# Designs tried in a protein design run: designed miniproteins, single chains, continued (3). Part 27

Each design is a single chain, and the fold is of that chain. pLDDT is the mean over its residues in the fold that is shown.

## One batch from the design tools (miniprotein)

Design m8905
Fold by ESMFold2-Fast:
Formats: C-alpha cells, sequence, structure tokens
Structure m8905 (fold): chain A 94 residues (1-94)
C-alpha cells in the first residue's frame, strides 16, 4: 500500500509523519513535521523534486494553515515512481 511505502521510507529520520492520505490508488498526500522546515526550504525542495518521474507537489505549513515546521507533500505516479520520489524526498529533507 502507498501508506506503507511512505511510513517505511521515513523510519529512523528526524522527519515526523503527521498524516497520510491516500487520495487515489496512484496519489498519496503526506503531512510532515521537521524542525527548521520553513517556506524558503520548501521552495528549495520543490525545485529539487521537479525532475522526478512522479508528480511531486510540496506546500509549506503556512500555505496549508498548518503553521511552522510543517509541510504537505502530494506524490502521484505508479508504484515505482512513488518509491523513487519518497526516497529522494527522504534524502533531500534528512
Amino acid sequence: ALKDIVEKAFEGTDIKIEKIDVITPTTVQVTISKDGLNSDKVAEYSEQLSDLKAGVRILSGAAIGGGENKAQITIGGNKENIEEAVAEIKKILS
């Protein structure tokens, strides 16, 4: 399941999963928290994730009404593309 892929990828990191929503069979939305995560960092990460085969959208906590140290990430694609995107997100945010 998409939820299991996301949960396993962030195990042992300083990234806390607040919420996982499976929107469709090929789209997952994850709300995360991490100390120091802000709008400038989210903009930088958005650019770094733009070349992935999966469609990745990241919004700062401020943009979603969640406040400081939070971000919402939406990932769409087939299972392999989502696994690649989650691995890259972990690498960039860790």
Scores: mean pLDDT 78

Design m8906
Fold by ESMFold2-Fast:
Structure m8906 (fold): chain A 75 residues (1-75)
Amino acid sequence: GPVEELLEAYVKYKGVTAGIGAALRVIGEIEDLRFQGIELTEEQKQKMIDAIREGEKKGDPDLGFDRVIKIIEEA
């Protein structure tokens, strides 16, 4: 499901050199969730993207991902 796919993307993110490229890849996976039967509002997608970027900016990608997972679970 979408939480498992985000978890896989997160594991790949942590398994490679951390940086903007890894964050952008994860953002792409989030934007593709609609193809898995989840319809997210543009506001929800933007919050997820902002959470990932803020986590990377602070050097704490776990914080950003925890927020994304919570948004998905509430969708």
Scores: mean pLDDT 61

Design m8907
Fold by ESMFold2-Fast:
Structure m8907 (fold): chain A 62 residues (1-62)
Amino acid sequence: SAEIERLRREADEAIAREDWARVDRLGRELKALGDEETARRLLEANVEHGIKLLVEGVEKSF
């Protein structure tokens, strides 16, 4: 649908800007509209970013 395609474009822009709060919000909106595959992909990207920040935080604690 046009709405799903719009949200997909906005999600790609949010990833490019590293706006992870917006990526999370857009992923939830896409899931609500039935695009579970894209929503899952966005969740995975957000989790990967979170893991990277956690690893960097632990490294800085040594």
Scores: mean pLDDT 78

Design m8908
Fold by ESMFold2-Fast:
Structure m8908 (fold): chain A 76 residues (1-76)
Amino acid sequence: MTLGEATQRAFEKLALEAGVPEEKAREAAKYVRDNLSKPLEEIARGVAELTGLSEEEARRLIVEALRQAAQEVRAS
C-alpha cells in the first residue's frame, strides 16, 4: 500500500467519524491523496470547501490521517 492510498483510507474514516457525509468524505479523501505534494494549508482549504469543515478542522484531520497512514505503511 502506498502512503497516498493509506492516507486516503485514513482520511475517509476520520471524516466520516467527524460527521461528513459518505460521498463528501470519499471525495475529500481522494482530493487529499491527489494533492499530498502541496502545502498543508492549500490541502486544508480544498478539504474545507468539499466537506463544509473549517480549515482548522480539515488541517487536524489531514495531519492525523498522515500520521495513521505513515504507521500503516511502515507495518506493511
Scores: mean pLDDT 84

Design m8909
Fold by ESMFold2-Fast:
Structure m8909 (fold): chain A 78 residues (1-78)
Amino acid sequence: SDLERALRLVEEAIRHLKAKDYPAAIRALEEAGALVRDVDPDAARLVDQARFRLILGDVDGALKYLNRARERLREAIA
């Protein structure tokens, strides 16, 4: 499902952030946001906030939004 694929992309983005591969993290977040835009607008907003924080260089802020997006997607799948 799009929700399960988006969850995998959010988890992939978190791994890329920990590896300091910010371009790969941003690409994963762009794909995740597109998948959930029309399915779960709240998850899409959290993903967009994480991407915005990364563009500003706020890695800690991005991780907080990514953890919230991951929780939201897990709830939507369960």
Scores: mean pLDDT 87

Design m8910
Fold by ESMFold2-Fast:
Structure m8910 (fold): chain A 88 residues (1-88)
Amino acid sequence: DAAAQAQDRAILIHMTNGAIMSLNYGDIDSAIRAIQSAIDFVQQSPYLPADVQQQVIRLLSQARDAAQNGDIDSAIRYLQQARATVQA
């Protein structure tokens, strides 16, 4: 339903913002955990459209990999793209 989808989108936006904040503070381990939690949330959401779910999981996975490699700028960009996809 539309209300449940809107709530899942809001939660995911909040989670991605938290991950970006952790990266900006240099807390890479917390950011990686937050990204993984966001991936798990998207995978378990029955309300997000399948195409949005797949695209967001891909972007979050790319953000996690970039963060693990110390590429903080790329990690933030992928998180921003994931957030934009959820907002569209």
Scores: mean pLDDT 89

Design m8911
Fold by ESMFold2-Fast:
Structure m8911 (fold): chain A 65 residues (1-65)
Amino acid sequence: VELSEEELKEIAEKTGVSVEQVKKVVELINEKGLDVTAKEIAEHTGISVEKARAMLELILEKLEK
């Protein structure tokens, strides 16, 4: 999964996290696949489960066409 810098910024602003944290989530998805859970993201990145879930939903939306 590859997202543009603008998409990373949009997700960061909507979830209230840094662009760097969004990049870590994208890297985790690339390692484990799109079936990774919000709980696993939270455990690996240190963001809340609620923010991890919102971020995952936004990333999946960007991949839907």
Scores: mean pLDDT 76

Design m8912
Fold by ESMFold2-Fast:
Structure m8912 (fold): chain A 64 residues (1-64)
Amino acid sequence: WPESDRLLSQARTLFDQGNTLLTQANNSTDPNVSTTLTNQSNTLYQQGSDLALQALDIRVAAQS
């Protein structure tokens, strides 16, 4: 399922970006920067999870 594979690849990229931002947040000495990066990381994790669920829905629909 090419569309499902594409969405899973995008989800992985978003999780990787989220991990990078969370690492930067943990290394930041500025609490405002740390908070902003943590919020951005959480947004990317949510977007990645949403894409992964969409990929699963496509596969379920294809089997029906």
Scores: mean pLDDT 82

Design m8913
Fold by ESMFold2-Fast:
Structure m8913 (fold): chain A 57 residues (1-57)
Amino acid sequence: SADEEKGIELAKEAAKEKDQKKRNELAKESVRLLEKAGYSRDEADAKVVRAILEAGG
């Protein structure tokens, strides 16, 4: 879905963001969009962590 795709993109942006405040805001918005796409909070958090690790490795 568009919300899931946007959520994953924001998680990847968070991984590249050097400012902690902006990084946290991007990560929170990513979780919100993934929850809107139908994921639970725990599933959304797991997807954000995975996307950050994939982008940062």
Scores: mean pLDDT 83

Design m8914
Fold by ESMFold2-Fast:
Structure m8914 (fold): chain A 68 residues (1-68)
Amino acid sequence: SPVPYLEKAIEYLEKKDVESAKEELAKAYQLAPRHPALWPLMVAVSELEKGSDKYKEYIEKARELLKE
């Protein structure tokens, strides 16, 4: 399941550890390249790299998509 890697990416993004978040997202992408949470988390990475607090909004979008 890609879910543990997606959840780990969220944890790293909240810690502003962009490199670790990218590594976890790459693992999730290898398992499920079309998972709906991948796009908002990749956008969150981009926003955080730009120094924008908007990354938090995209983390929340990803959490909604991971919720069952």
Scores: mean pLDDT 85

Design m8915
Fold by ESMFold2-Fast:
Parts: C-alpha cells; structure tokens; sequence
Structure m8915 (fold): chain A 83 residues (1-83)
C-alpha cells in the first residue's frame, strides 16, 4: 500500500495523477487530506472517486475528525454487463 498526504494547496489534477499511477502500478493507495476546508476536500475526494471509477478501481472515503481519508484499491472483476 502507498500512502500520500496532500497539502491544502493540492489541485484535483494532482489527486487524479496519483490514482492513475497507483492503478497502473496495481498498488493500493491511501490519500490523507488534512487541514483542508470541507468544500475543497469534497472536490479532491470527487476527483479521486471519478478517476478510480474510470480505472475500474474500488473507492472508499471517510472523515475522521478534521481529516479526510481516501482509499483506492483494485476492484473486483466487473462483468462486462448484460448489454
């Protein structure tokens, strides 16, 4: 597992790049968002979620006090769907 702490100045693009890199490496990633305003944290969390979905990876986010924790990991094999 790879752990990354991001600064309050972190852009959504940086979070997207972290998730893509983790997915390409096949290594679970935990991103810690500490000292970030709720609205900004939500934007970063949403960027990670959208990227994980595109990469076919599982996404989990939780809030522990004033800290947001985002975890992305290899998802279960998705069936190609009915259609």
Amino acid sequence: MKEVRVAPSTEPREVVELVIAAAKEGVPLRITLEGIDESRAERLVEAAKATAQVMGWDFEARKEGDTYIVEVRPGPKEPSGFT
Scores: mean pLDDT 76

Design m8916
Fold by ESMFold2-Fast:
Parts: sequence; structure tokens; C-alpha cells
Structure m8916 (fold): chain A 73 residues (1-73)
Amino acid sequence: SLDELIDEAIKKATPETAALLAAILEKLNRPEYRSYAAVLRSESDPEEYARAKEEVAGLSEEEIAEKLRELTK
């Protein structure tokens, strides 16, 4: 499920993936992940976060699930 992918991505988060994961969580706009998104965004470089936000803005939910699968590897 998408929730399982999100939980795994959060568990496997690294400094390099924090910006992308924060942008994904913010786009999905689910209340239960709001605090995680805020923490990841605070740990991210502002420019990297801005680029990630632009990248995910155009993605479908299926494409977001694919990116989450990559973040869980």
C-alpha cells in the first residue's frame, strides 16, 4: 500500500533523500505525515527542497509511488 511505502521511505530517509521525501509527503497532504514532512524539510537544503517540490508537483500518485519504492531501496 502507499502507506507502507511512505513508512519505509521515512525509516530509510538519508540527508540526500530528505528534500525529495519532504516534497512527496507535502504533496500527498496527509495529516498523519505532516510532522515528518516538517522535520525532513527542516533538515533539507532550501534549494534542494525547492527543486524537489517542482519535480513532484507534476507527478501522478502512481509516479509518486514509484519514487517512494526507489527511496525504500
Scores: mean pLDDT 82

Design m8917
Fold by ESMFold2-Fast:
Structure m8917 (fold): chain A 81 residues (1-81)
Amino acid sequence: MAGKAAKEAAEKAGFTVLGVSVEGNTVTVLLVAGTQSEGDEAGAAVKEALEKLGYTVLSVDSTVLGGSFSRVTVTLAEPVD
C-alpha cells in the first residue's frame, strides 16, 4: 500500500515520520526535516519505494513548514487504495 511504503521509505532514509495521508492519487508525508535539501532527500526515497511497488510517480514536492518540519507530497498516475 502506497502510504505504508512511503512511511517505511522515509524512516529507512533516517527521517522521523509524524504522519502519512493518502487522498486519491496523492500521498502526503509529514516528517522531521528542517531544510529543503532534507525534504528533497526524503521525497526521493519515497519516490523510489513507490516506483519499486509498480506505481508511476508524476511529481514529488517538498515544503519546509518551519519548526524543523517538512511536508513531502507525491502525485501518482493512478489512485491509491
Scores: mean pLDDT 82

Design m8918
Fold by ESMFold2-Fast:
Structure m8918 (fold): chain A 79 residues (1-79)
Amino acid sequence: DEIQQLQQKRDGALKAADLLSRALEELEKEARRYREDPSLRQVAEGLERSAEAARLMLKEQEQQAQQYQQQLQQLQQQQ
């Protein structure tokens, strides 16, 4: 069933986005903490790069969820 497969993919992408969002919040929090100490600037920059990577992955999962949702709506309208 194409509808069931798209629902599973959408739900999977939404769950991945939720987990990435939480990881991103922790990375951003830690990066801010390390930025307060000038001696830890390189560590803060490393955490900021990790946060950027997590943000990209989050955006990809959100876009995938939206695309699957649009495909689901199209299939439901064709019935």
Scores: mean pLDDT 86

Design m8919
Fold by ESMFold2-Fast:
Structure m8919 (fold): chain A 71 residues (1-71)
Amino acid sequence: MSEEELKKKAEEIGSKYPEVSHVYARVEGDTLLVSLTLKPVSRETADKIGEDIKKELSEAFPEYEVKVNVG
């Protein structure tokens, strides 16, 4: 699967969350790295959004180790 397809899926999942302002995704070997920039929200809300996105991406791409960082 191409890096562009992975990025597109991450952006689609992120777009479900009005709190997500930017999504940056890259592939490094067998790892999918996703960085999220959120609008001002509580730490608990930010953590939940990051975990929800990580879960959806891990289910979509089980061949990759998904790492989500919330900025």
Scores: mean pLDDT 80

Design m8920
Fold by ESMFold2-Fast:
Structure m8920 (fold): chain A 55 residues (1-55)
Amino acid sequence: SSVVDKVAELLRQMRQQGASSAEISRAVRKLLEEMGVTDPDQQLALMLQAVRKLR
């Protein structure tokens, strides 16, 4: 939940700033790696949860 919340906050901020999809993907991956999430499948699952939380 806290990881999803941080990813959702980052996504919201970057969308408001007009960031590209590539910039958003890079920033989200960096955030997840800093939080200890290095598995690509887990990164994808957390990103999808964060996107869903924004709707």
Scores: mean pLDDT 82

Design m8921
Fold by ESMFold2-Fast:
Structure m8921 (fold): chain A 70 residues (1-70)
Amino acid sequence: SSDLQSQATKTQLLIGMFEIALRTNEWLAERMKEKNPELAAKNAKAAEELREQIRELQQQLQSLQQQINE
């Protein structure tokens, strides 16, 4: 449909936002490792959850791009 390219663009922007959040959580997990291991563990868990969400969004983006190209 004519709206698929708009959806793909929005999905790509959302992936970018989650990737920034992922890098922030990874950085905090490493930096807080010795000073506050409990907070470091929480940030590491958030990073793992963000990786899974990014993977799902990337699969959605691939599906949208495939529909546009076919």
Scores: mean pLDDT 87

Design m8922
Fold by ESMFold2-Fast:
Structure m8922 (fold): chain A 100 residues (1-100)
Amino acid sequence: SLADKFRALQEETLAELRRRMAEAGVPEAVAEELLALVRHGLDTLIQMVEDGASAEELRAAAEGMRRGLLALARKHHPEVVPIVEELLTRTLERVTAALD
């Protein structure tokens, strides 16, 4: 199902984000905060799929998640922005591709 694809993508994204932040020497507290925010955003998209949201609603929510998380990263943890931007862009491109 689409929801199962998004769950698999969530697990892959969180694992890769954790690995990249550890390699970059990001403090554990900062890494856990960002992982929790990304998990919550993807959980919201998964729930929207299960609730029967349209492809248009899912695309809008995915773009909103990307903008919101990057804005928070730029404000509070600018050192992680390149990692978060790369991985979120890749993940949300895979989300939107699955809707086409």
Scores: mean pLDDT 86

Design m8923
Fold by ESMFold2-Fast:
Structure m8923 (fold): chain A 59 residues (1-59)
Amino acid sequence: MQQAIEQLKQQLVSLGLSPEQAETIAKAMSAPSPEEMLKILKENGMTDLQASQLLSDAS
């Protein structure tokens, strides 16, 4: 589980997010619902497509 957070951080940085944003989003991916995760990803600079694709890949 902890390794998944680190991989998410690296993937988010490669998508053009700052390391700080990537860390916040990776922690937020522990949110209890996909809707909340998607919202957090979008609020931190991801597009609908990028957020949905990341969420789909993580499932």
Scores: mean pLDDT 70

Design m8924
Fold by ESMFold2-Fast:
Structure m8924 (fold): chain A 97 residues (1-97)
Amino acid sequence: MNLEAIIKTAKEIFGEEPKAIYLGEAVEDYNGIKKGQKVAIVLSKEKIGNLKEDEYPAIVVDLETGEYLDSGIFNTKTGELKDINGNVIAKALEKLY
């Protein structure tokens, strides 16, 4: 895991430091990510539009390279990352940052 690379990608995309970083796991095959693959789920501090109290914009990045893989909405209460269609694509395992 390269936490510095993950934070760098978050700063490039969000324009600021992330609110939180979670170790996550893909629950289904999607957008080049395999079911069971470990990923970083990186939360924005800034909320967009009609998000609920527990919901944050989030990006999915590669744990070793910090490469941007996907984006979605993360729910801190359920630990689920959902795509734009509401499908669960990843789950949080542990909070890293």
Scores: mean pLDDT 84

Design m8925
Fold by ESMFold2-Fast:
Structure m8925 (fold): chain A 60 residues (1-60)
Amino acid sequence: MEEKEKLKEEIKALADEIVARDPRLQSTVDEMIRQAEESTDLQQLKEILDVLRKRLAELA
């Protein structure tokens, strides 16, 4: 299984959930998705995912 593609999918899913809870964050999460799509660095993808997870947790 392609770990990088899995992380990118998870990033997009979290970004969608964040925007659903707070639409004001649309531009911010769009930029994070763009960075994730352009990245081939596994560590960078994990960092983006972690940031989005923390943001979503704060929004509840």
Scores: mean pLDDT 79

Design m8926
Fold by ESMFold2-Fast:
Structure m8926 (fold): chain A 64 residues (1-64)
Amino acid sequence: MRSEASGQAFDDLEAGVAPEDVVKKLVAEGVPESVARKIVAQEARAVELLRAGVPLEDVARALA
């Protein structure tokens, strides 16, 4: 089960928001910066795999 922060980070990154801006947004929502950076790094990897043509189900399984 994804946390709300992870889902929001994925959606923002998929929409083309810069990773640093997503980190800043999560910190403003109360997420510690170190945790926000880990979430954004994980979700950025998911977006990169999807853009590289890895199937959604394989990406979801790798990040579960």
Scores: mean pLDDT 75

Design m8927
Fold by ESMFold2-Fast:
Structure m8927 (fold): chain A 88 residues (1-88)
Amino acid sequence: MEAEEKAKEEAEKVKEELEKVLTLAANGEVPPEEYQTEENHEIASEVQEKVKELGENASLESVLEAVREAAEEKGKKVYEETLKKLKE
């Protein structure tokens, strides 16, 4: 169905943008202003807290895993919300 295709495209776009933003935040860098939304700040803060908890034991693999997990969860949520709006 065309609604499902649109929802999937929207979710994948958001996931890619969020992975970029979260990777910058995990490295202690400031994301571009266009991505400084309240929701993105909350997700970035959660990723930073997990990385901080690992401290000196934090591997690059662990940091990247946390980023991918957060982006994947956000993508699924966007897919469901977009699909609901398109069908209603």
Scores: mean pLDDT 71

Design m8928
Fold by ESMFold2-Fast:
Structure m8928 (fold): chain A 60 residues (1-60)
Amino acid sequence: SNSQQGDQLFQQGEQLRQQGDFRGSGRHYSQSSTLYSQSGDVENAQRFGQLSLESYQQSL
């Protein structure tokens, strides 16, 4: 399902963040946010969208 795929992308994003790859984690959080939005989970979509933005800001 979109939500399960979103969970996997979120977990991969967390691993990339732990490795210092903030750009990679931001991309994964963004994709996770999109999948949660498509599944109707607005709360998690917004949460992961914010994490994506924060991760990109850390990549600068």
Scores: mean pLDDT 84

Design m8929
Fold by ESMFold2-Fast:
Structure m8929 (fold): chain A 138 residues (1-138)
Amino acid sequence: LIIISDNQEFADKLIEELEKRGIHSVKADLSDVEKAKELIEKYLGSLKGIVVLVNNESLIPNVLRILQHLAELMAQDPRWAGGRLPVLLIGPKSIIKKLVEGIKAAGLDRYLDVQTLDPEGKSIEEIAEEIYRFLLGL
């Protein structure tokens, strides 16, 4: 699993909870688009999903750039023919709405199975459980 976040403390706590569930995760900073792309390229052949944690509206273009790069790699990889990669977007409803609209406008939903989660009122443990279920297709 790759976790791309604008909140590194929150991402670290999520990784700890996911490790307790046997999920190996690597993290990238959402402000560092090139590093996020490098991790996607490195792990593409074994990638089970991507989680994006976004709390800052100014980083919406970074999310779209990262997901566009992922879709371009998948379109050229025969191992992904006819498949879509699970992508879970976690953040405030207003930000998630803009991201979903941008993803659809760019046609990225052809390659990415996009799901959304509102973290409001949820513990780290509850969010880790939702990520676990997401990875199982539940």
Scores: mean pLDDT 86

Design m8930
Fold by ESMFold2-Fast:
Structure m8930 (fold): chain A 120 residues (1-120)
Amino acid sequence: AREERRAFIDRLAATLRAMGFPDSLVEAIRAAVEALLDGKTPEEILEEMKKYAPENAKVKAERKDDGTLVVTIEYDGPLKVKITIERKPDGTLRIRIEVENLPDSADGKLELEVEFPAPP
């Protein structure tokens, strides 16, 4: 249902904000997830992300031969962030987040990978 999709996206956005991500980056990620769940083309996904992406973010969207849609966001700010979002042909989302330059550690790195079933 539309409400379950919204709840999922809102929870994801809240988690990213809690991790210290800038609002513009969070909104770009939200736009990418919504466009992926709506089955939009790589070109449409890029256009939605570009509405919100900060100047120091690089965004890419592509479709692989197996039908998997892949979104990559690279952000180079106080935190260095690489996000890969994949929508598999079955509708499953996989999100991988890599963060560098965590506070109080020059070598501070965090890797998070989450796989979510497609919302109904």
Scores: mean pLDDT 77

Design m8931
Fold by ESMFold2-Fast:
Structure m8931 (fold): chain A 66 residues (1-66)
Amino acid sequence: PEEVYKKFEEFVKKNNLKVPEIARVSLDDLELLSKAGYSQEEILKMIADKLLDFGVITEEQKKELI
């Protein structure tokens, strides 16, 4: 869960994204998903899909996160 959070934070920083709180995934949310049996790749895909739906990232940036 911490590794997914770090990847997300690095992705935000690398792409200079201004992510609103409503579109941001917390470390607690990532820990819950990991405990529920989701892989790091599945969690990253869920984050990418959410960010794309909110218009925070492009499809090109989504491919870079996954």
Scores: mean pLDDT 73

Design m8932
Fold by ESMFold2-Fast:
Structure m8932 (fold): chain A 94 residues (1-94)
Amino acid sequence: SMDDLFQEALRRLAAEMERLGVPAETTTRILAAIYHAARDASLSPEEQIARSVAAARRAMEAAGVPEEVIARLTARMRELLTAVFEGRPVPAVE
């Protein structure tokens, strides 16, 4: 189901954030922002992805995460969320 794909995408993203040294509190804030954007029926899929990515970047910048890590994670986030909205399997880890 789309919900199963969404949960898998969030699990994968959380694991990658932990591996790249993003603080646990920052990871929690990012996942909450993605969840809220994805549940907003007034937003298109493209708008949900854009809101999620913008919120994630803001949270990581505030936490002092290096730009190379932010760029990598935001690109990965777009990939994972796009797969979910297209009903495709969640892309494998690097």
Scores: mean pLDDT 83

Design m8933
Fold by ESMFold2-Fast:
Formats: sequence, structure tokens, C-alpha cells
Structure m8933 (fold): chain A 81 residues (1-81)
Amino acid sequence: ELRVTLSPATALVGDTLTATASGGTVSRFTFYLDGEEIETKSASSNTATSSPLTRAGLYFGEATDTRGERAGSEPSTVLAP
């Protein structure tokens, strides 16, 4: 079963988030802010790190594997400093 973790669970604007997948071979990760797609990154060893976060809100990651299956993470809460 494809699973995705987004770390850290709580971050500040200016930090980065790392998506990590297990249970499949991931081709890409997509990062979302409050349901809006903001960034897509190619996977390296089933991980991807976001660009520095510019906005506070709820972020989540989605992995797409080599078979086209998708899985989403629990959200990370990002706060203004």
C-alpha cells in the first residue's frame, strides 16, 4: 500500500517540507496548500523536499508511483513567524 508522510508536522514560513513515500516506487510528489497545487517535484529515493514555504496554512503532499497510483499525506500546519 502506497503511503506518504510529510515532515515536519508543524513548520514556519521560510522552512521546507519533506515528503517521504513507502509501499511503492514514486515518480513524483505534488505539494498542496489549502487544496491548491503549488509545486511538483521529481522523486529521489522516494523523497522530495519543497521550496521554502512562502505562506501559512495547511500543506499536504501527494505521491504518484510508476503505475499511476496516488496517495496523500496527513497535513502539515505552517505558521507565520
Scores: mean pLDDT 84

Design m8934
Fold by ESMFold2-Fast:
Structure m8934 (fold): chain A 74 residues (1-74)
Amino acid sequence: SKLDEVLAELDKKVAELKELAKNGSREEVLQAERELLRTFLAQARTLSAEEQAKLERHFAEKVREVGKLIRESE
């Protein structure tokens, strides 16, 4: 489904951001965070309200995981 493709794309970008949080510069992390948010917003507009709710829940969980990694590395 389109939702599954969107979730997979988001997961890939989250994995890239997690690696940058460990090994990258602050500028690279901020750039990747902006890219992740832009991807989320663009994809959300193409989904139904029910699919958007599922995407938002998934995104919120992944943002919390990344936030913990960034805080632990500061």
Scores: mean pLDDT 81

Design m8935
Fold by ESMFold2-Fast:
Structure m8935 (fold): chain A 86 residues (1-86)
Amino acid sequence: SFVEKMLESDDPKTVARAILVLAVEGRDDLILRFIRENPEKAAAALLELDEAGLRTLWLAASEELREAILSLPEETRRAIEERLAA
């Protein structure tokens, strides 16, 4: 799909938008694969999400996807946790 092609973008904001759309569509399988195969790119994209975007992602995400996000490097995990607490 077009959204899946957005994951191949070099622009982390475009990738962030793709992740959010896929999460809302229930395509956690694609996001989990992307995090596993491209953890640095996934980390950069997640850091482009504001508090509202991260909250939307977190509420739409399966427990498995939430665990995968929290398994990212500590700096990325900490930034995400801080934004979710806001």
Scores: mean pLDDT 84

Design m8936
Fold by ESMFold2-Fast:
Structure m8936 (fold): chain A 90 residues (1-90)
Amino acid sequence: MTKLTEAERKGVEAAIEGGREAIATGDKRGILGGIAAILNAAGAEFEGSLGLDASNSVRAAGESAVAAGEAAGSERAVELGRRAIEHAEA
């Protein structure tokens, strides 16, 4: 089965957790950006399932989580988004 690399998988997991933290703030920007992070992470999973490079989608998911966390004041969402970006660049 074609699947994500280990780095891409860790990035997806971090981006999803970051997106969930941003949504949990209840802030409109945190909710919208957190949803965007989760959707980009789902895109990375889909790309991996097709044997495509998912690194750009993992990076986009991480960047969305960082932006959502900064807008909503969630330091944890920002931290998790940065971890996703680091995994995408590995």
Scores: mean pLDDT 85

Design m8937
Fold by ESMFold2-Fast:
Structure m8937 (fold): chain A 97 residues (1-97)
Amino acid sequence: DDELTTQEFMNRLVRPGPLLQEVVDLVAPDLTEMTLEDLMYAIGTVATLLGLADPEDPSIIHVSGTLLGEIFGVDEFDSRDSVGIIRAIMRHTTLLP
């Protein structure tokens, strides 16, 4: 829904697909349904645990050869590109009613 505010969109209840569920399982193994905000937080937590942030610019996340690289389909992404990140996540996520 293109008319949703960022806050309303982030509060949407979602079920991650198999690749995103593997990411969630690294930090919250019993969690199968969550808000998009919780899912974004889980992804950020996993990126931090794996040490994927660039040391010169922590906004750049290096995901080549990782599960996140498979999900995002890129070698690196800018953590400030919330729209691009959300679009990549939505390709692997089911919105709940």
Scores: mean pLDDT 77

Design m8938
Fold by ESMFold2-Fast:
Structure m8938 (fold): chain A 64 residues (1-64)
Amino acid sequence: SPEEKARELLDELSRKADEAEANGDIDTAVRYALYIIQVAVALAHGDYETAVEIGEKALKELEK
């Protein structure tokens, strides 16, 4: 479901933010955190399709 996918993306983004911080890449960690906030807000409003779109965009833009 879109809700399950959105929650999975939120977990993945959180893990990637932690990895970036652990590697000293603070700029990338901050960018993940900003997307995490946007996904969380969409989830809180029940907008699961938007949450998925934001999460997928974050992975595409920040994947190295």
Scores: mean pLDDT 84

Design m8939
Fold by ESMFold2-Fast:
Structure m8939 (fold): chain A 81 residues (1-81)
Amino acid sequence: MDERILGEAVLEALKNGGREEARKTAQDMRIALEARKKGLTREQFLEYKEKNKDKYTISDEELERLVKLGEEARAEWEKAR
């Protein structure tokens, strides 16, 4: 599930680099996931990222939601062990 993968990556970035790193990770991962869904080449990915940079801006509310989603994914992983 794309959102859970994104949440997990955001949670790891938060632990390693704080909220700014988590926000950057969320934006970059969201852009990368969309590019992957579209089957973009490296050149097309760079154009897509530049064109859509504002579209994938992560608000504070969205960042908090992604962190919570990552915490939920981690909790489920630990329960499944």
Scores: mean pLDDT 74

Design m8940
Fold by ESMFold2-Fast:
Structure m8940 (fold): chain A 89 residues (1-89)
Amino acid sequence: SEMEELIKELEELIKRLEKIATELAALGDPSLDPVIAEAAATIKATEEVIKRAKEGKATVSELRQAKRRLEEVIKRAEEALRRAREKRR
């Protein structure tokens, strides 16, 4: 179903954001604290939406909104990681 496919996609995107957040944290740069905090908050919010969806309490529309937000945060986190790595060259 579309619901099951969206849940799987969200779980994969969460893992991707967790890896990026871990790499950002490993740099030890305080200027990255806001993007790391946003990543952590977005992961938590998305996990709650997935939990509600598995309980039949979330809509496909809510999962699509969660996916859009998660993708935007991933893009920002990836850009922050790229810029931080480029500054060290």
Scores: mean pLDDT 89

